# Designs tried in a protein design run: designed miniproteins, single chains, continued (4). Part 33

Each design is a single chain, and the fold is of that chain. pLDDT is the mean over its residues in the fold that is shown.

## One batch from the design tools (miniprotein)

Design m13119
Fold by ESMFold2-Fast:
Structure m13119 (fold): chain A 109 residues (1-109)
Amino acid sequence: MEGGRLAYHGGYEGQEGGLLAVREAKDKEALNLGIAGAIAGSGGEFMGRLGIETGNARLAAEGGRAGYSGGYLAKLGGEKAGSEEAKKEGEHGQREGYRGYLLGEKEAA
């Protein structure tokens, strides 16, 4: 189930990017974006993995949406924290999560 794998990976990257943004944050905005990215990314990782374990492609697609959101928020948090590493992890998580969403929707059809 490729959609679930991409959702899991995108969620994991969003979570890691969010945590990196939290670590490098010098203001409340970067901190809040990093926390939000980590939470959304964690949800994407969980739903992607559960989608794989249960064979539920719709759940994997929702994991991809969460991974996309987590990656996007981690990217913004990284930009505000001045962390190129957090920004790159967020960008990867956003891209993988979006792909997981699209493929999960196709696999559910």
Scores: mean pLDDT 89

Design m13120
Fold by ESMFold2-Fast:
Structure m13120 (fold): chain A 77 residues (1-77)
Amino acid sequence: DTLDEVAAGFGLDEAQRALLRAGVAALEKVPREDVEGLKAVLEALGLSPRAAAYAARLYSEGASPVDAVTAGILADR
């Protein structure tokens, strides 16, 4: 499973793995060009406004949902 491999590679705990799965699913439901919508769904899942904005930007610029959400989780420390 690619999500589990990414999570293991970055040392994500169980809560961060759950956030990664939920974040990936949420981003896939929102158009890439809707940066405000992307940011809002990531904030609703528990990312800080700063981390959600960062992840939303990466996704809108062509990053995969997995890469975008992982970067957001890592920024939210």
Scores: mean pLDDT 82

Design m13121
Fold by ESMFold2-Fast:
Structure m13121 (fold): chain A 87 residues (1-87)
Amino acid sequence: MELAKEGYELFKDFKVTFEQALKNPATRLLFIAVAGIKKGKLDEAREAIREYLKSLGYDDETIDRVIEGVLEEAKRLLEAYEKIKSK
């Protein structure tokens, strides 16, 4: 729930870019990315995101950009979470 809200807030800042690319809740892709990072299954997470976006009719260039963006934001969210729990 909390990660979903933070994920949406992150993609809100990229509204022009991610809103047109992602017609699904951005938080779903963020959860897949976070799970991939935490479990060391990054390639599986990339493939899951790619398959989903491809099923929605997005081109490879857009998909690659979204995957990289989602993975970067997931890493930032995890770093922010670690920082918060340490305080």
Scores: mean pLDDT 65

Design m13122
Fold by ESMFold2-Fast:
Structure m13122 (fold): chain A 67 residues (1-67)
Amino acid sequence: SPQFAEDVRGHIEALADEFLSPEEAERLREIARRSPEEAVEWFLRHASEKVRQLLEGLIEATRKVLS
């Protein structure tokens, strides 16, 4: 369904705006135009890496507060 595809793209763009830089978001859109499957894989890898970095940052911030 075209509507379903548009809804999925909207959700991915919203997540990209939250977790990716403007340059990364544009790269995701370019990949999505060529291969939606590769775009999903690329996004999941980048989102996972960003979440890992955020968690590491929170641990370090907590350590600083406790010292």
Scores: mean pLDDT 71

Design m13123
Fold by ESMFold2-Fast:
Structure m13123 (fold): chain A 66 residues (1-66)
Amino acid sequence: SAAAALVEALPDDTSAMGAVMLLSLEKTPAAREAADAVIAAADETGRPYYEIRLGEIRDRILARLA
């Protein structure tokens, strides 16, 4: 739900949305940690800064999926 709201906030970043969706399907500790970090970034940093943090977290997610 919170992750869904975060994904909805980035409609132009299909890669980030795809990474979050894939992680939601994979119930591993690493996937949960990454999803929690994305949610925390959205809640804590506000719009300009959470965009930057979301990019960093997305890169971590994509590195794990590579």
Scores: mean pLDDT 50

Design m13124
Fold by ESMFold2-Fast:
Structure m13124 (fold): chain A 95 residues (1-95)
Amino acid sequence: SSSVEKLRKAQELVDKVMGLVQEAIDKETDPQKKQQLQNLALQLQLTFLYLVQTKTPEETFKEMVERVKEFIEQVSKINPDLAKEIQKVVDEILK
């Protein structure tokens, strides 16, 4: 069903974004940037958990796409290359 597919896409989006962020955190040598990326990643994960518990699959997917777009804007100030890689994930998931 489209609902099952939307929830799978939301999960795939979060999993792929978190994988990219973790790789960037592991490579980051600046302690301040590392902490900023960790805090942003935690906020995104907590948002996903909240949405899955409180919203429909369609609403969860829509809200997660918007939250990841906001996340890209914040990440671009810290690590522009990471922001570009996350944008590619969003573009692929929206196909």
Scores: mean pLDDT 89

Design m13125
Fold by ESMFold2-Fast:
Structure m13125 (fold): chain A 78 residues (1-78)
Amino acid sequence: SMPIHATVDVKPGETFSDVSKRLGLSGKPTKVNIRGPNGGTLSTETGDTLADSYGKRFAVLSSKEDYEKTGVLDVQVL
């Protein structure tokens, strides 16, 4: 089951919805929790937000099961 601690490289101009689709997640994230490299909260965004504005690589902290239930994607900038 994905994604648990998956690492993803962000393509220029990708939204978090685009990233979720490449990770094989169903639907558009309704909420994205973004953590900095130190694990502290940076922002809360939607799936329409440009992922590359936060970083080039993310650790995906959400489980597939939690994402399917909540629509929430948790990521950490690496």
Scores: mean pLDDT 79

Design m13126
Fold by ESMFold2-Fast:
Structure m13126 (fold): chain A 70 residues (1-70)
Amino acid sequence: AEEEGRELAERAGEELAKEVAETGKLDMDKFRAYVEEIAQRLVELGMSPAKARLTARYLVAEALQKALQA
């Protein structure tokens, strides 16, 4: 469950980082959309909705930060 969520978050983080590099701005609506999609996937994999939302936000934020430092 967390491994699949992490893979999705890494892809989302890379896309967000590329957009920041291209436009100079972080699109917060896209950030929230990725968090929501990953949270929904984690719920499908057996996480509670509250835990899924917190986990998804953490994973996407971590992936974005890592991609921006690359």
Scores: mean pLDDT 79

Design m13127
Fold by ESMFold2-Fast:
Structure m13127 (fold): chain A 80 residues (1-80)
Amino acid sequence: IEEIIKKLEELIEKAEEMSSEEIVKEAIKLILEASKKVPSEYIPYFIGFILRLIGLELDGASPEEVAEEIREFIEFLKNL
C-alpha cells in the first residue's frame, strides 16, 4: 500500500502539468490497484472515492480540486 501512496503523491506533484481528465484516469487506476491490497470491508469506500473523482471530472473541476480529493484518499489509506 505504501507504494501506491507514493505514486498518488507523485501524481499530485504532477497535477499542475496535467488535465483533470488525465489526473482522474491515473488516480482511478491507482485506487483500483490499492483495492486489491485491502480487506473487502473497505471496498465501498474505494468505490466512493472513484465516484467522487468521476463526478469532479464531469463537473469540470480544476486539477487542483481533483488533487485535493486524491489527498483525502491518501489520508484514508494512511489510516487503514
Scores: mean pLDDT 82

Design m13128
Fold by ESMFold2-Fast:
Structure m13128 (fold): chain A 80 residues (1-80)
Amino acid sequence: SMEDIERELEALADRLLAAAIEELEKIDPELAERVRAAAPTLSPGEKFRLGLTVLFLVSLGKREEAVRYAREFLREKEAR
């Protein structure tokens, strides 16, 4: 069903964000902790976007760009 698919996609978003946090922890541990603390406040779509973008940037060797992206993502979320 669509509900089963949505649940699987939410689980995927959580796994992508968790993997992104592990990669950020190797580069900027303080930022990784901030992302971890913010994770319960993020929607599945936000987790997917943040997680996937960070992982793609890290996979391209763009570690500083991954840090900047995550920092700006949190800044925009915190400015509410």
Scores: mean pLDDT 87

Design m13129
Fold by ESMFold2-Fast:
Structure m13129 (fold): chain A 85 residues (1-85)
Amino acid sequence: SKELVLEAARLLINTISQARSKETDRAKVQELNELALKISDTIRDLREGRITPQEAAEVLKEVVEKLRSLGIEVPEELIKKLEEL
């Protein structure tokens, strides 16, 4: 649902913000900022009806995969919410 996607996006942005506050590697900070922008753009497109909730969920899942590749811990609650989409 659209509401679940919006809640997952909020939790994911919070996760990125916490990671950025602890990160000293400039390149990783830049990647985290790019991921946060990608989420914001996706939510804007969802709100404007340019993409479906399913398409938005796929983008959020891609962001989770990239965060994990950067060694960032993603909350289990967020993973479960995305699996239900």
Scores: mean pLDDT 84

Design m13130
Fold by ESMFold2-Fast:
Structure m13130 (fold): chain A 97 residues (1-97)
Amino acid sequence: MEEEIKRELREAYENTSEAELEEERAALSASTTATALQPDRAEAVRERALKLAEELEEILGKKEAAEKIRELAKDPEKMGEAARVYMDAMMEAAKEA
């Protein structure tokens, strides 16, 4: 499982420029916040964020990022910030793969 995730991240990293990755991170952050603020989507977005934090900790060993995401996930307005923390942790893992 860890090897599969690292392989996918490595492929994404190798095929995307730094500028494009930064734009994607900004777009994902904004989209995540907008979705989290929708009443019928807020619970699903929170559950997804908590699941991603668990995977970061258990599979990739990114405990600090996981704890940060769990704290941010308590506030729907901070879901975009949680998404950025997730993307940064995934980018770091991809560079190490």
Scores: mean pLDDT 72

Design m13131
Fold by ESMFold2-Fast:
Structure m13131 (fold): chain A 96 residues (1-96)
Amino acid sequence: MSPIEEAIEKLAEVLSEIFGKPFEEVKKILKEAVELGLSYAEVMAMLIFGWEPEKAKNLTEEEKIEVGKEILKKLLEKGLITEEEYEELLEELEKL
């Protein structure tokens, strides 16, 4: 297996658990994002909102903040961060 394929598979496992999406769906999104040269924020928009790659490429600063907020919500829901950490990170994100 190529190093890129191994990295995609491992990241897909983690993101599948965080977002509650099927592993194969997340893996497909990540593979497509790598082939299209998408940024992390653009990939997260595709995973969170179900956006097409073409729409994800044109993220505004406001949409990037919304992506960040949804990531924090998912991390809280999965117990990966505490409610206190969530509130602190949300405040920092809103200051950007």
Scores: mean pLDDT 73

Design m13132
Fold by ESMFold2-Fast:
Structure m13132 (fold): chain A 63 residues (1-63)
Amino acid sequence: SEKLKKMKEEIEKVVKKAKEQGLSMDDAVLKLMSEMMKFADKTGLPMYEATQIMNQVVIKAQK
């Protein structure tokens, strides 16, 4: 849970900052994929769970 929570927070920060800096959501998602792959490798989190969290955050950010 702690690893999942930290990943979700990192994803949310990346998306929010990218959006505030004028990046498109598509560009933000591309950055997220790179960051999540690095985070999953560092924490041992399965990529499957990482993508589920990313989808949830991206949907919320797009509204």
Scores: mean pLDDT 69

Design m13133
Fold by ESMFold2-Fast:
Structure m13133 (fold): chain A 79 residues (1-79)
Amino acid sequence: SNKERAEKMSEEAVRDAEEGYRLLREGDETGDIKKIQRGIGLVLRAIGLLFEASLLDPDNPAVKEAEKKMRELGFNIEM
């Protein structure tokens, strides 16, 4: 169902955002440009997944929780 797909996409978005944020921090601390590039890619993917999930089921609480978690990680995301 659209609800189940939106929940799975939201969970994947949070996972990608957390990993992306971790890589960005480690890359910045160590000067590892490749980690920074990978982190950026994961963050962009996470934003895309969250956006698609919100279109599939705009009232889904999992989408709203994912948005909140990603904002806490320092992403400026408004849905």
Scores: mean pLDDT 83

Design m13134
Fold by ESMFold2-Fast:
Structure m13134 (fold): chain A 90 residues (1-90)
Amino acid sequence: MRELKREADELAREGQRAVAAGDAEAAVEQARRLAELAEEAERLGHLGLAAGMYLQAARLLEAAGPEYAEEAAELRERARRLREEARAAA
């Protein structure tokens, strides 16, 4: 879990820097890598961590451009379901 969180934080920072620089392509690349890492966290049962990663990925896609709105919406919906599941388990 420590390694997944550190990698996710690094990808999120790189994506945020890409957005600040106006580099939509780099922002999308980091967002998709973050979503892949979120899938791994979800597979390992780290639902809260995965939900956070999916939300960060969705925000990067939204910032990259309107052409990514559908992909971002799918990630937001997945994050919402995982947060509800994690809350119900607590």
Scores: mean pLDDT 85

Design m13135
Fold by ESMFold2-Fast:
Structure m13135 (fold): chain A 78 residues (1-78)
Amino acid sequence: VKELVQERVEEAIKRGEENPVEGPSILADEAHDLLMHALSSTNKEDRDAYIEGAKRLLDAMDRMDKRLREEEEKKKLE
């Protein structure tokens, strides 16, 4: 489960970065899906893996927003 969750997270992050306009929505949808899996999981390790995956997706959304803001600031200074 941990490996599968990690692959899903990396795939969603890559897809989000390739589509900046839809990226936050893609990451949010994937995070929601992982959290729903966590709620239905009876195994603590599986639950923890899904929760950690969702956290990584939310962190990636924040990083994408910061990166886009930094690039826009650079364009204004040049």
Scores: mean pLDDT 73

Design m13136
Fold by ESMFold2-Fast:
Structure m13136 (fold): chain A 70 residues (1-70)
Amino acid sequence: GMALDEQSAQLIREYWAATGAEKAALRAQIDALAAAARASLTPEQQKILREIAEKLREIGDEFQKELEES
């Protein structure tokens, strides 16, 4: 549910902030969580999840740029 979405967003933020071995570990956790979630989804839900993931990546990039300006 919402808590899982928040956990995914937090892991992604931590991934962008991390370096070296920590970044690799966080990437593995994100990939595992995404794979587990997708395995239980219908095709329609998988499409929505892909759209959300793409939007989150775009928002993350935009947020990073804003932090550099602020």
Scores: mean pLDDT 68

Design m13137
Fold by ESMFold2-Fast:
Structure m13137 (fold): chain A 104 residues (1-104)
Amino acid sequence: SSETIFQFRKTVLSSSLHLVLNLLKKDKRVKQSLIDKFEKLHDELTKALSDSSTPNSDLISLLNKVIDTLKEILKENPNLSKVTKEQIEGVIQMAKDLIEEIKK
């Protein structure tokens, strides 16, 4: 059951990351440099999530970088739509939950 929960969390996080990236790319108010930074981290994290050989330490490092970048986007863009903010907050929580699952 623990492995099943872990795989489920990875799948949901990957889908939610894609949604957030698409929402940010459509928002003309978000700095392109922040979108580019998040897209690079998104690509690195989605590859790490799909690779079962990725060390837990590397996965935790990438998850924390994604959390920090999304928090920066929220801080610098207080006027993001409610839907975009909720999706970003959801991804931050999913990433935190995955880190806690890895640490068990």
Scores: mean pLDDT 87

Design m13138
Fold by ESMFold2-Fast:
Structure m13138 (fold): chain A 92 residues (1-92)
Amino acid sequence: AREIRAAAEPAAERLLAKLSPEELAALTARQEELMEAAHAAIEAGDAERALALLREAYDLLIDTARRLGEEELAAALERLRALEEAALRAAL
């Protein structure tokens, strides 16, 4: 997982440069909201809701990366999502 993040860093930097300050702020706020809700669902023992929220958070980033032509970042995010979904299912 760490190797995937490290390899994606240049693509992530390019993505951030393509977003307006307003778009970046909105994306960050929504991402944080979804991840906070996912953690709350995990604490409540609601595995299905936690998985749905995790997918929504990743899909938002993946769609943004694809919209801005960052295909390598989108592929890395898809792999990270699959790993985190598998880890969550194994833990719950």
Scores: mean pLDDT 78

Design m13139
Fold by ESMFold2-Fast:
Structure m13139 (fold): chain A 67 residues (1-67)
Amino acid sequence: GEGMAAAIAGVGGASPEAARAMAAAPGDNQKRAGELARQGASPEEIARAGGVSREAAADFRRGVAAR
């Protein structure tokens, strides 16, 4: 969704690489990772769902939590 796109694009300004990695993931993976991030799941769980690194998942989770 639009809020998720904003979170990915902004990701709290912490890492453009993390934002790009999440944005490049298939839409279903992005949605799953976003749902887990909103539920406060661990970075490892988010990384597994999104197919991204743990570091990218942690950065993405911070961006989602800030929204």
Scores: mean pLDDT 64

Design m13140
Fold by ESMFold2-Fast:
Structure m13140 (fold): chain A 94 residues (1-94)
Amino acid sequence: EEKIKKLIEGLEEAKEALKKGEPYSFSVTLGNKTVSFEHDLKTTGTSVEKELEQLEALKKTLKKEFEKNKASEELKKKYEELLEELKKLLKEEE
């Protein structure tokens, strides 16, 4: 639960940074997997594609962790909404 909350906090910070045009980075260890995400102020098409792939990898990893930790529906919805908002912001930079 704590690890999932930290990931959600990192995603919220990433969303705010993207809106402000600020760089961000975060890393979370979920079970035996470490997931990291980084964004620079100057995003190229290739960088955006890589960031979108990282968000897809996060979605797969978290699905299993949510099942193991019986995460609340509120946390699941918040996570999914943040991912979709981040994907939209990254696509708008292109």
Scores: mean pLDDT 64

Design m13141
Fold by ESMFold2-Fast:
Structure m13141 (fold): chain A 68 residues (1-68)
Amino acid sequence: ADLEGGLAGAREALAAARDGGGATGAWHSIQELERGRAEDARRNLEAALAVATDPAQRAGLQAALDAL
């Protein structure tokens, strides 16, 4: 998978999550993608998605997961 695509998706999720309170999970996923730890990034995105209730935030987090 394209890690740069996944990172871009995670950054979009962070922007959406900042307004909805889920920013921490997206930020950790970005850091883990930069370290080449896609599996850890996936787990953090899943955790962020579990607490996200806003449709736009959920869509961004799901897109980041799908990009991995």
Scores: mean pLDDT 63

Design m13142
Fold by ESMFold2-Fast:
Structure m13142 (fold): chain A 67 residues (1-67)
Amino acid sequence: SIKDKIKEFLESLGLKPTEKELEGMVEAVKSKNEVLIRNAVAELKKKYGLSEEEAEKIYEFLLELSK
């Protein structure tokens, strides 16, 4: 599922996302709206203290899933 792919990717980066965070990212991906995807990544970056490089990798991953 999209949710499992997002979870596995984030865990590979050392993150432990909550169920609510995963559901929000799934919604953003299914919307196919780049602004919503960017906002979801910005919230993760803020909460987990991610670098710009890590945030960009997550953004690109979610964009690819939205296609």
Scores: mean pLDDT 85

Design m13143
Fold by ESMFold2-Fast:
Structure m13143 (fold): chain A 66 residues (1-66)
Amino acid sequence: ELEKRRELVERFERARQAIEELIDKYSGKSKEEILAEGARVVRELLPDEHAPAGTAYVELLIKKKG
């Protein structure tokens, strides 16, 4: 069970890195387009039950970097 938590943390870190790269790449683009693409990346990298939290995190990162 501890190994499952470690793998989940690693997936979250990968998702965070991919989202941050996406925001940097699309700097100056509309927030709606970045949010839509970020939500897609989150759903690919994270399980369905964590996708809503991942989407909220994308919005928070856009606000922090914008």
Scores: mean pLDDT 70

Design m13144
Fold by ESMFold2-Fast:
Structure m13144 (fold): chain A 74 residues (1-74)
Amino acid sequence: HMEEVNREIGAVLRIIGTALSLEFGEITEEQAVADLKADLPYVSKEMLERIRKELVEAGLLTPAQVALLDEALK
C-alpha cells in the first residue's frame, strides 16, 4: 500500500494547497473546484471529513467546495 498511501498524502496536500491558492487569489473558483474534484477519489472518507472540518474552521472553503466535499462524504 505504499503507492496508495503516497497518493493519498499527495492528494491531501493538493487539497490544502488549492484552498490556500484560492483564498490568496492565485487561482479561479472554477479551477479550485476542478482541482478538488480531481483529488477527491484519492482520499479516504475519514481523512476527507477531517480536512473538511479543519478547512471550514479556517475559513478556507467556498460554498461550492463545501458542497463537493459533502457529496463525496455521502
Scores: mean pLDDT 79

Design m13145
Fold by ESMFold2-Fast:
Structure m13145 (fold): chain A 80 residues (1-80)
Amino acid sequence: SKKDIAIEALRIALEKITHPFFKSLLEGLLAEVEKTTDDDEAERIINYLKSLLDYMIRNYPEYKKEFEEVKKYLDELIKS
Protein backbone atom coordinates (compact mmCIF):
# COMPACT_ATOMS: atom_id res chain seq x y z
CA SER A 1 0.00 0.00 0.00
CA LYS A 2 1.04 3.66 -0.30
CA LYS A 3 1.19 3.83 3.49
CA ASP A 4 3.72 0.97 3.59
CA ILE A 5 5.80 2.72 0.90
CA ALA A 6 5.71 6.00 2.87
CA ILE A 7 6.78 4.25 6.11
CA GLU A 8 9.66 2.42 4.36
CA ALA A 9 10.82 5.62 2.61
CA LEU A 10 10.79 7.64 5.86
CA ARG A 11 12.57 4.84 7.73
CA ILE A 12 15.39 4.81 5.13
CA ALA A 13 15.57 8.63 5.21
CA LEU A 14 15.95 8.51 9.01
CA GLU A 15 18.80 5.97 8.68
CA LYS A 16 20.70 8.06 6.06
CA ILE A 17 20.11 11.70 7.02
CA THR A 18 22.35 13.01 9.83
CA HIS A 19 21.17 16.66 9.92
CA PRO A 20 19.43 17.07 13.36
CA PHE A 21 16.70 19.46 12.15
CA PHE A 22 15.71 17.35 9.12
CA LYS A 23 15.92 14.15 11.16
CA SER A 24 13.38 15.63 13.63
CA LEU A 25 11.17 16.76 10.72
CA LEU A 26 11.25 13.23 9.22
CA GLU A 27 10.34 11.74 12.63
CA GLY A 28 7.26 14.00 12.62
CA LEU A 29 6.29 12.88 9.11
CA LEU A 30 6.68 9.21 10.13
CA ALA A 31 4.33 9.78 13.10
CA GLU A 32 1.76 11.38 10.73
CA VAL A 33 1.88 8.54 8.18
CA GLU A 34 1.62 5.87 10.93
CA LYS A 35 -1.66 7.49 12.11
CA THR A 36 -3.28 7.68 8.65
CA THR A 37 -5.63 5.07 7.14
CA ASP A 38 -5.89 7.10 3.90
CA ASP A 39 -3.60 6.14 0.99
CA ASP A 40 -4.13 9.62 -0.52
CA GLU A 41 -2.71 11.18 2.66
CA ALA A 42 0.26 8.76 2.48
CA GLU A 43 0.82 9.79 -1.16
CA ARG A 44 0.77 13.50 -0.15
CA ILE A 45 3.42 12.76 2.51
CA ILE A 46 5.60 10.95 -0.10
CA ASN A 47 5.27 13.93 -2.48
CA TYR A 48 6.14 16.34 0.34
CA LEU A 49 9.23 14.23 1.16
CA LYS A 50 10.32 14.38 -2.52
CA SER A 51 9.94 18.20 -2.53
CA LEU A 52 11.78 18.45 0.78
CA LEU A 53 14.69 16.32 -0.52
CA ASP A 54 14.96 18.51 -3.64
CA TYR A 55 15.04 21.62 -1.42
CA MET A 56 17.69 20.07 0.85
CA ILE A 57 19.93 19.01 -2.08
CA ARG A 58 19.76 22.56 -3.50
CA ASN A 59 20.30 24.46 -0.24
CA TYR A 60 22.54 22.18 1.90
CA PRO A 61 25.43 21.03 -0.33
CA GLU A 62 27.35 19.60 2.67
CA TYR A 63 24.54 16.97 3.06
CA LYS A 64 23.90 16.56 -0.69
CA LYS A 65 25.25 12.97 -0.86
CA GLU A 66 22.91 11.72 1.90
CA PHE A 67 19.86 13.47 0.39
CA GLU A 68 20.60 12.18 -3.14
CA GLU A 69 20.93 8.58 -1.84
CA VAL A 70 17.54 8.86 -0.09
CA LYS A 71 15.91 10.40 -3.20
CA LYS A 72 17.29 7.63 -5.44
CA TYR A 73 15.96 4.94 -3.07
CA LEU A 74 12.55 6.67 -2.83
CA ASP A 75 12.25 6.91 -6.64
CA GLU A 76 13.11 3.19 -7.01
CA LEU A 77 10.69 2.21 -4.20
CA ILE A 78 7.77 4.11 -5.83
CA LYS A 79 8.47 2.46 -9.22
CA SER A 80 8.48 -0.98 -7.51
Scores: mean pLDDT 79

Design m13146
Fold by ESMFold2-Fast:
Structure m13146 (fold): chain A 90 residues (1-90)
Amino acid sequence: MVGDLMRAINDESQAYQDLLEAVRLHNEGIDLKRQAEKDPSRADELREQALRLLDESIRLAERAAGVSPLLGGIGDALRQGSLEVKQELE
C-alpha cells in the first residue's frame, strides 16, 4: 500500500527527470545541427555529436513514456521530433 504509492511517486519522478533530460539533449542536438550547417569544416564532427545526443534523447523519452502514462504523449511527441531531426542529419 504505502510501498506501492512510494513506487508510483518514485517512478513518476524518474520519468519526469528523464523527460527533462531528453528535452535538453534534443535541443542540444538541434543546436549542433545548426552549427554544422554554418561550419562546413566541422560539419561531420558536429553531425555525429548531434546524432548521439538525439539517440540518447529518444532513449530517455521512450523510457519516460513507458514508466509514466501521464508523460507518454509528451515523450512520444519528443521522440518523433528527434527522429525527424535525425533523419535530416542522415
Scores: mean pLDDT 83

Design m13147
Fold by ESMFold2-Fast:
Structure m13147 (fold): chain A 65 residues (1-65)
Amino acid sequence: GDATTTAQNAKTDLETAAQSGDIDALKTACAQLVDALKSLGKEDAADAAELMCADALTELESSNG
């Protein structure tokens, strides 16, 4: 499959999950985005995505806890 399309879809899913407060969907979208970026050989971008996802998850968990 096209990893670029997968990364774009995962980013859209991540934004939707963040807006909805869906922690499980956000975790899934983050994993898909990171995996797609690693498949493209963009390890620095994957690391940046992991940090961004950790921040977003912390914010959602603090809002729901």
Scores: mean pLDDT 80

Design m13148
Fold by ESMFold2-Fast:
Order: structure tokens, then sequence, then C-alpha cells
Structure m13148 (fold): chain A 73 residues (1-73)
């Protein structure tokens, strides 16, 4: 949606540290998840959380799981 894209762009303008702090304080991410996610992924999770907090948490876990799978040997 256009509203979600606008929220995403708004969060992308924030420094990574401020985005990380916001997501941790809101309980949307664990510290481990935040450390594994890129700034665009953090911004996407923040934007999603304005519309559906549970979906935002699920997407965060899926992104972390996908990264862990790419690192398997």
Amino acid sequence: SERMQEAYRRYLKLPREELRKYLLEKGLLTEEQADKLTKPELAAIAALSEFDEQQAKQVAQQLVDARNLREQR
C-alpha cells in the first residue's frame, strides 16, 4: 500500500542506531535479530509494525531464518 511505502521511506531516513533502538524498545525484535538485519530490513519491519505488529514480528523471524539458511555449511 502507498501508506506502508511512505512509512518505509520515513524509517529509512532514520539513523540505523535510532531504528534499532525503536524496534527493540517496542519489543518488535530481539537484539540478535536486530544485529542480523540490514537497515532496509529494519525499516521494513518498522513500517509493517504500524499496520500489523504480529506480521512485522513474523517477517523479522523469516528474514533471520533465511539469512541463517544461507550461512549453513
Scores: mean pLDDT 85

Design m13149
Fold by ESMFold2-Fast:
Structure m13149 (fold): chain A 74 residues (1-74)
Amino acid sequence: PRVLSSEELVARFEAAVEKIKALADETSNPTLLRWLKEELERWVAEVLPLLTPEQQARVNKLAEETLAYLDEKL
């Protein structure tokens, strides 16, 4: 099966993180915030095995920052 390049996956992850933050800014619903956190964690787990170690570090850092942002809103 042909898939996106690892560089394209990282770029899509960065774009998705920005959308998650924007959605989090629009809501005070803790159920939605917890769902976004769980979805982000699942997506990171799915993408990490497809990335180089350097890209994994970048994705993990972005995920940690985004999870902290969501936790502050909970």
Scores: mean pLDDT 79

Design m13150
Fold by ESMFold2-Fast:
Structure m13150 (fold): chain A 89 residues (1-89)
Amino acid sequence: STDPEAQAQLDRDVQEALITMAIAVTDRALPKYAAVSPDAAALYQQARDYYRQALEYLRRGDEDKAAALLKKGQALTRQADAIYQQALA
């Protein structure tokens, strides 16, 4: 049997790394979105805010809330990308 506390810590560390990477990627890419579509940039900024909230909840031990906020951020990122791709056409 895996130690439940050790497994929970590893799961949190993996989620924190993924959320931190999402924040870094959105921060880096935001000027590119803004240059093409203000609408895409606005959704991308909202996605970044959800990623930051997800990180806060994860660090407070609320993994379910963190996962839900990460999912919301990812949905907005997909919407922003769709608008961005349409603006490039």
Scores: mean pLDDT 85

Design m13151
Fold by ESMFold2-Fast:
Structure m13151 (fold): chain A 65 residues (1-65)
Amino acid sequence: SQEALDRAKELAEALARGLAIAAGVDPSEATVEVKVDGDTITATITAGDKKLVITAPLSSFGSPE
């Protein structure tokens, strides 16, 4: 679902802001990449010299059906 992807992206952007602050970099310089592979979402967050990779099931962000 596009809604689930949007929610995952929002969470990744919030985490990117936190990571940027921790790295001493402006939040606007943080990079967020969200990839969907089947039913899995992978978010790669880079800020300064710091990198965080998060993987979660797409179903974790969608409504149960």
Scores: mean pLDDT 75

Design m13152
Fold by ESMFold2-Fast:
Structure m13152 (fold): chain A 59 residues (1-59)
Amino acid sequence: SKEEEVLKLRRQGLSNKEIAEKLGITEDEARRLLSRYYAKKHGLDPEITDDRELARQHL
């Protein structure tokens, strides 16, 4: 999925800006996809999960 592609690039040490440039999306979209991936991985609803809190713990 697109979420997994963003995660793979992030694990390679790329910044959100670099990921966005490679995938043709915005930095905000890259950040949102990564947060959504981690929310789902932990069994959380991404619509009601605090993105800031999730990023602090897992991103």
Scores: mean pLDDT 68

Design m13153
Fold by ESMFold2-Fast:
Structure m13153 (fold): chain A 65 residues (1-65)
Amino acid sequence: SAERRELQRRLVALESAIGLLEAAKWFIETFSKLPQDQRDAQLAALDAQIAALRAEIAAIKAKLA
């Protein structure tokens, strides 16, 4: 169905977004020269975004089952 194709397309986009956020975390950990508190805040924000995207992926997978 068209809806199933859109959900599958959304899954690919969400998985790609998580990959980019994980790369951003690695970049911050490796190269960031910001004070530790600011770096920790950026990493916490990225972790929260990744968790939200993973929850959306789980919900979509449940709909596709």
Scores: mean pLDDT 90

Design m13154
Fold by ESMFold2-Fast:
Structure m13154 (fold): chain A 79 residues (1-79)
Amino acid sequence: KAGEKGGDAGDAAALSLEENGMSKEAVDAGRAAGKAGYAGDAEGAAEGLRKAGEVLEKEGLKEAGESAREGAEELLKEA
């Protein structure tokens, strides 16, 4: 359940990063979060979301970055 939330959030972050032309590193972090979340690894999903959120904020996508970081913290609270 928590892992599925991480998977969805990771996939959304990866899509946002890719559509905005962000670095492969940032997109890979989002995809890794999605994969970890669907595998039930809430900590791995949270770490990937946190990294993706940091890149989003650096690139001026503040709202998306904040959303990704909040999602990571929520996953850790529910795990």
Scores: mean pLDDT 70

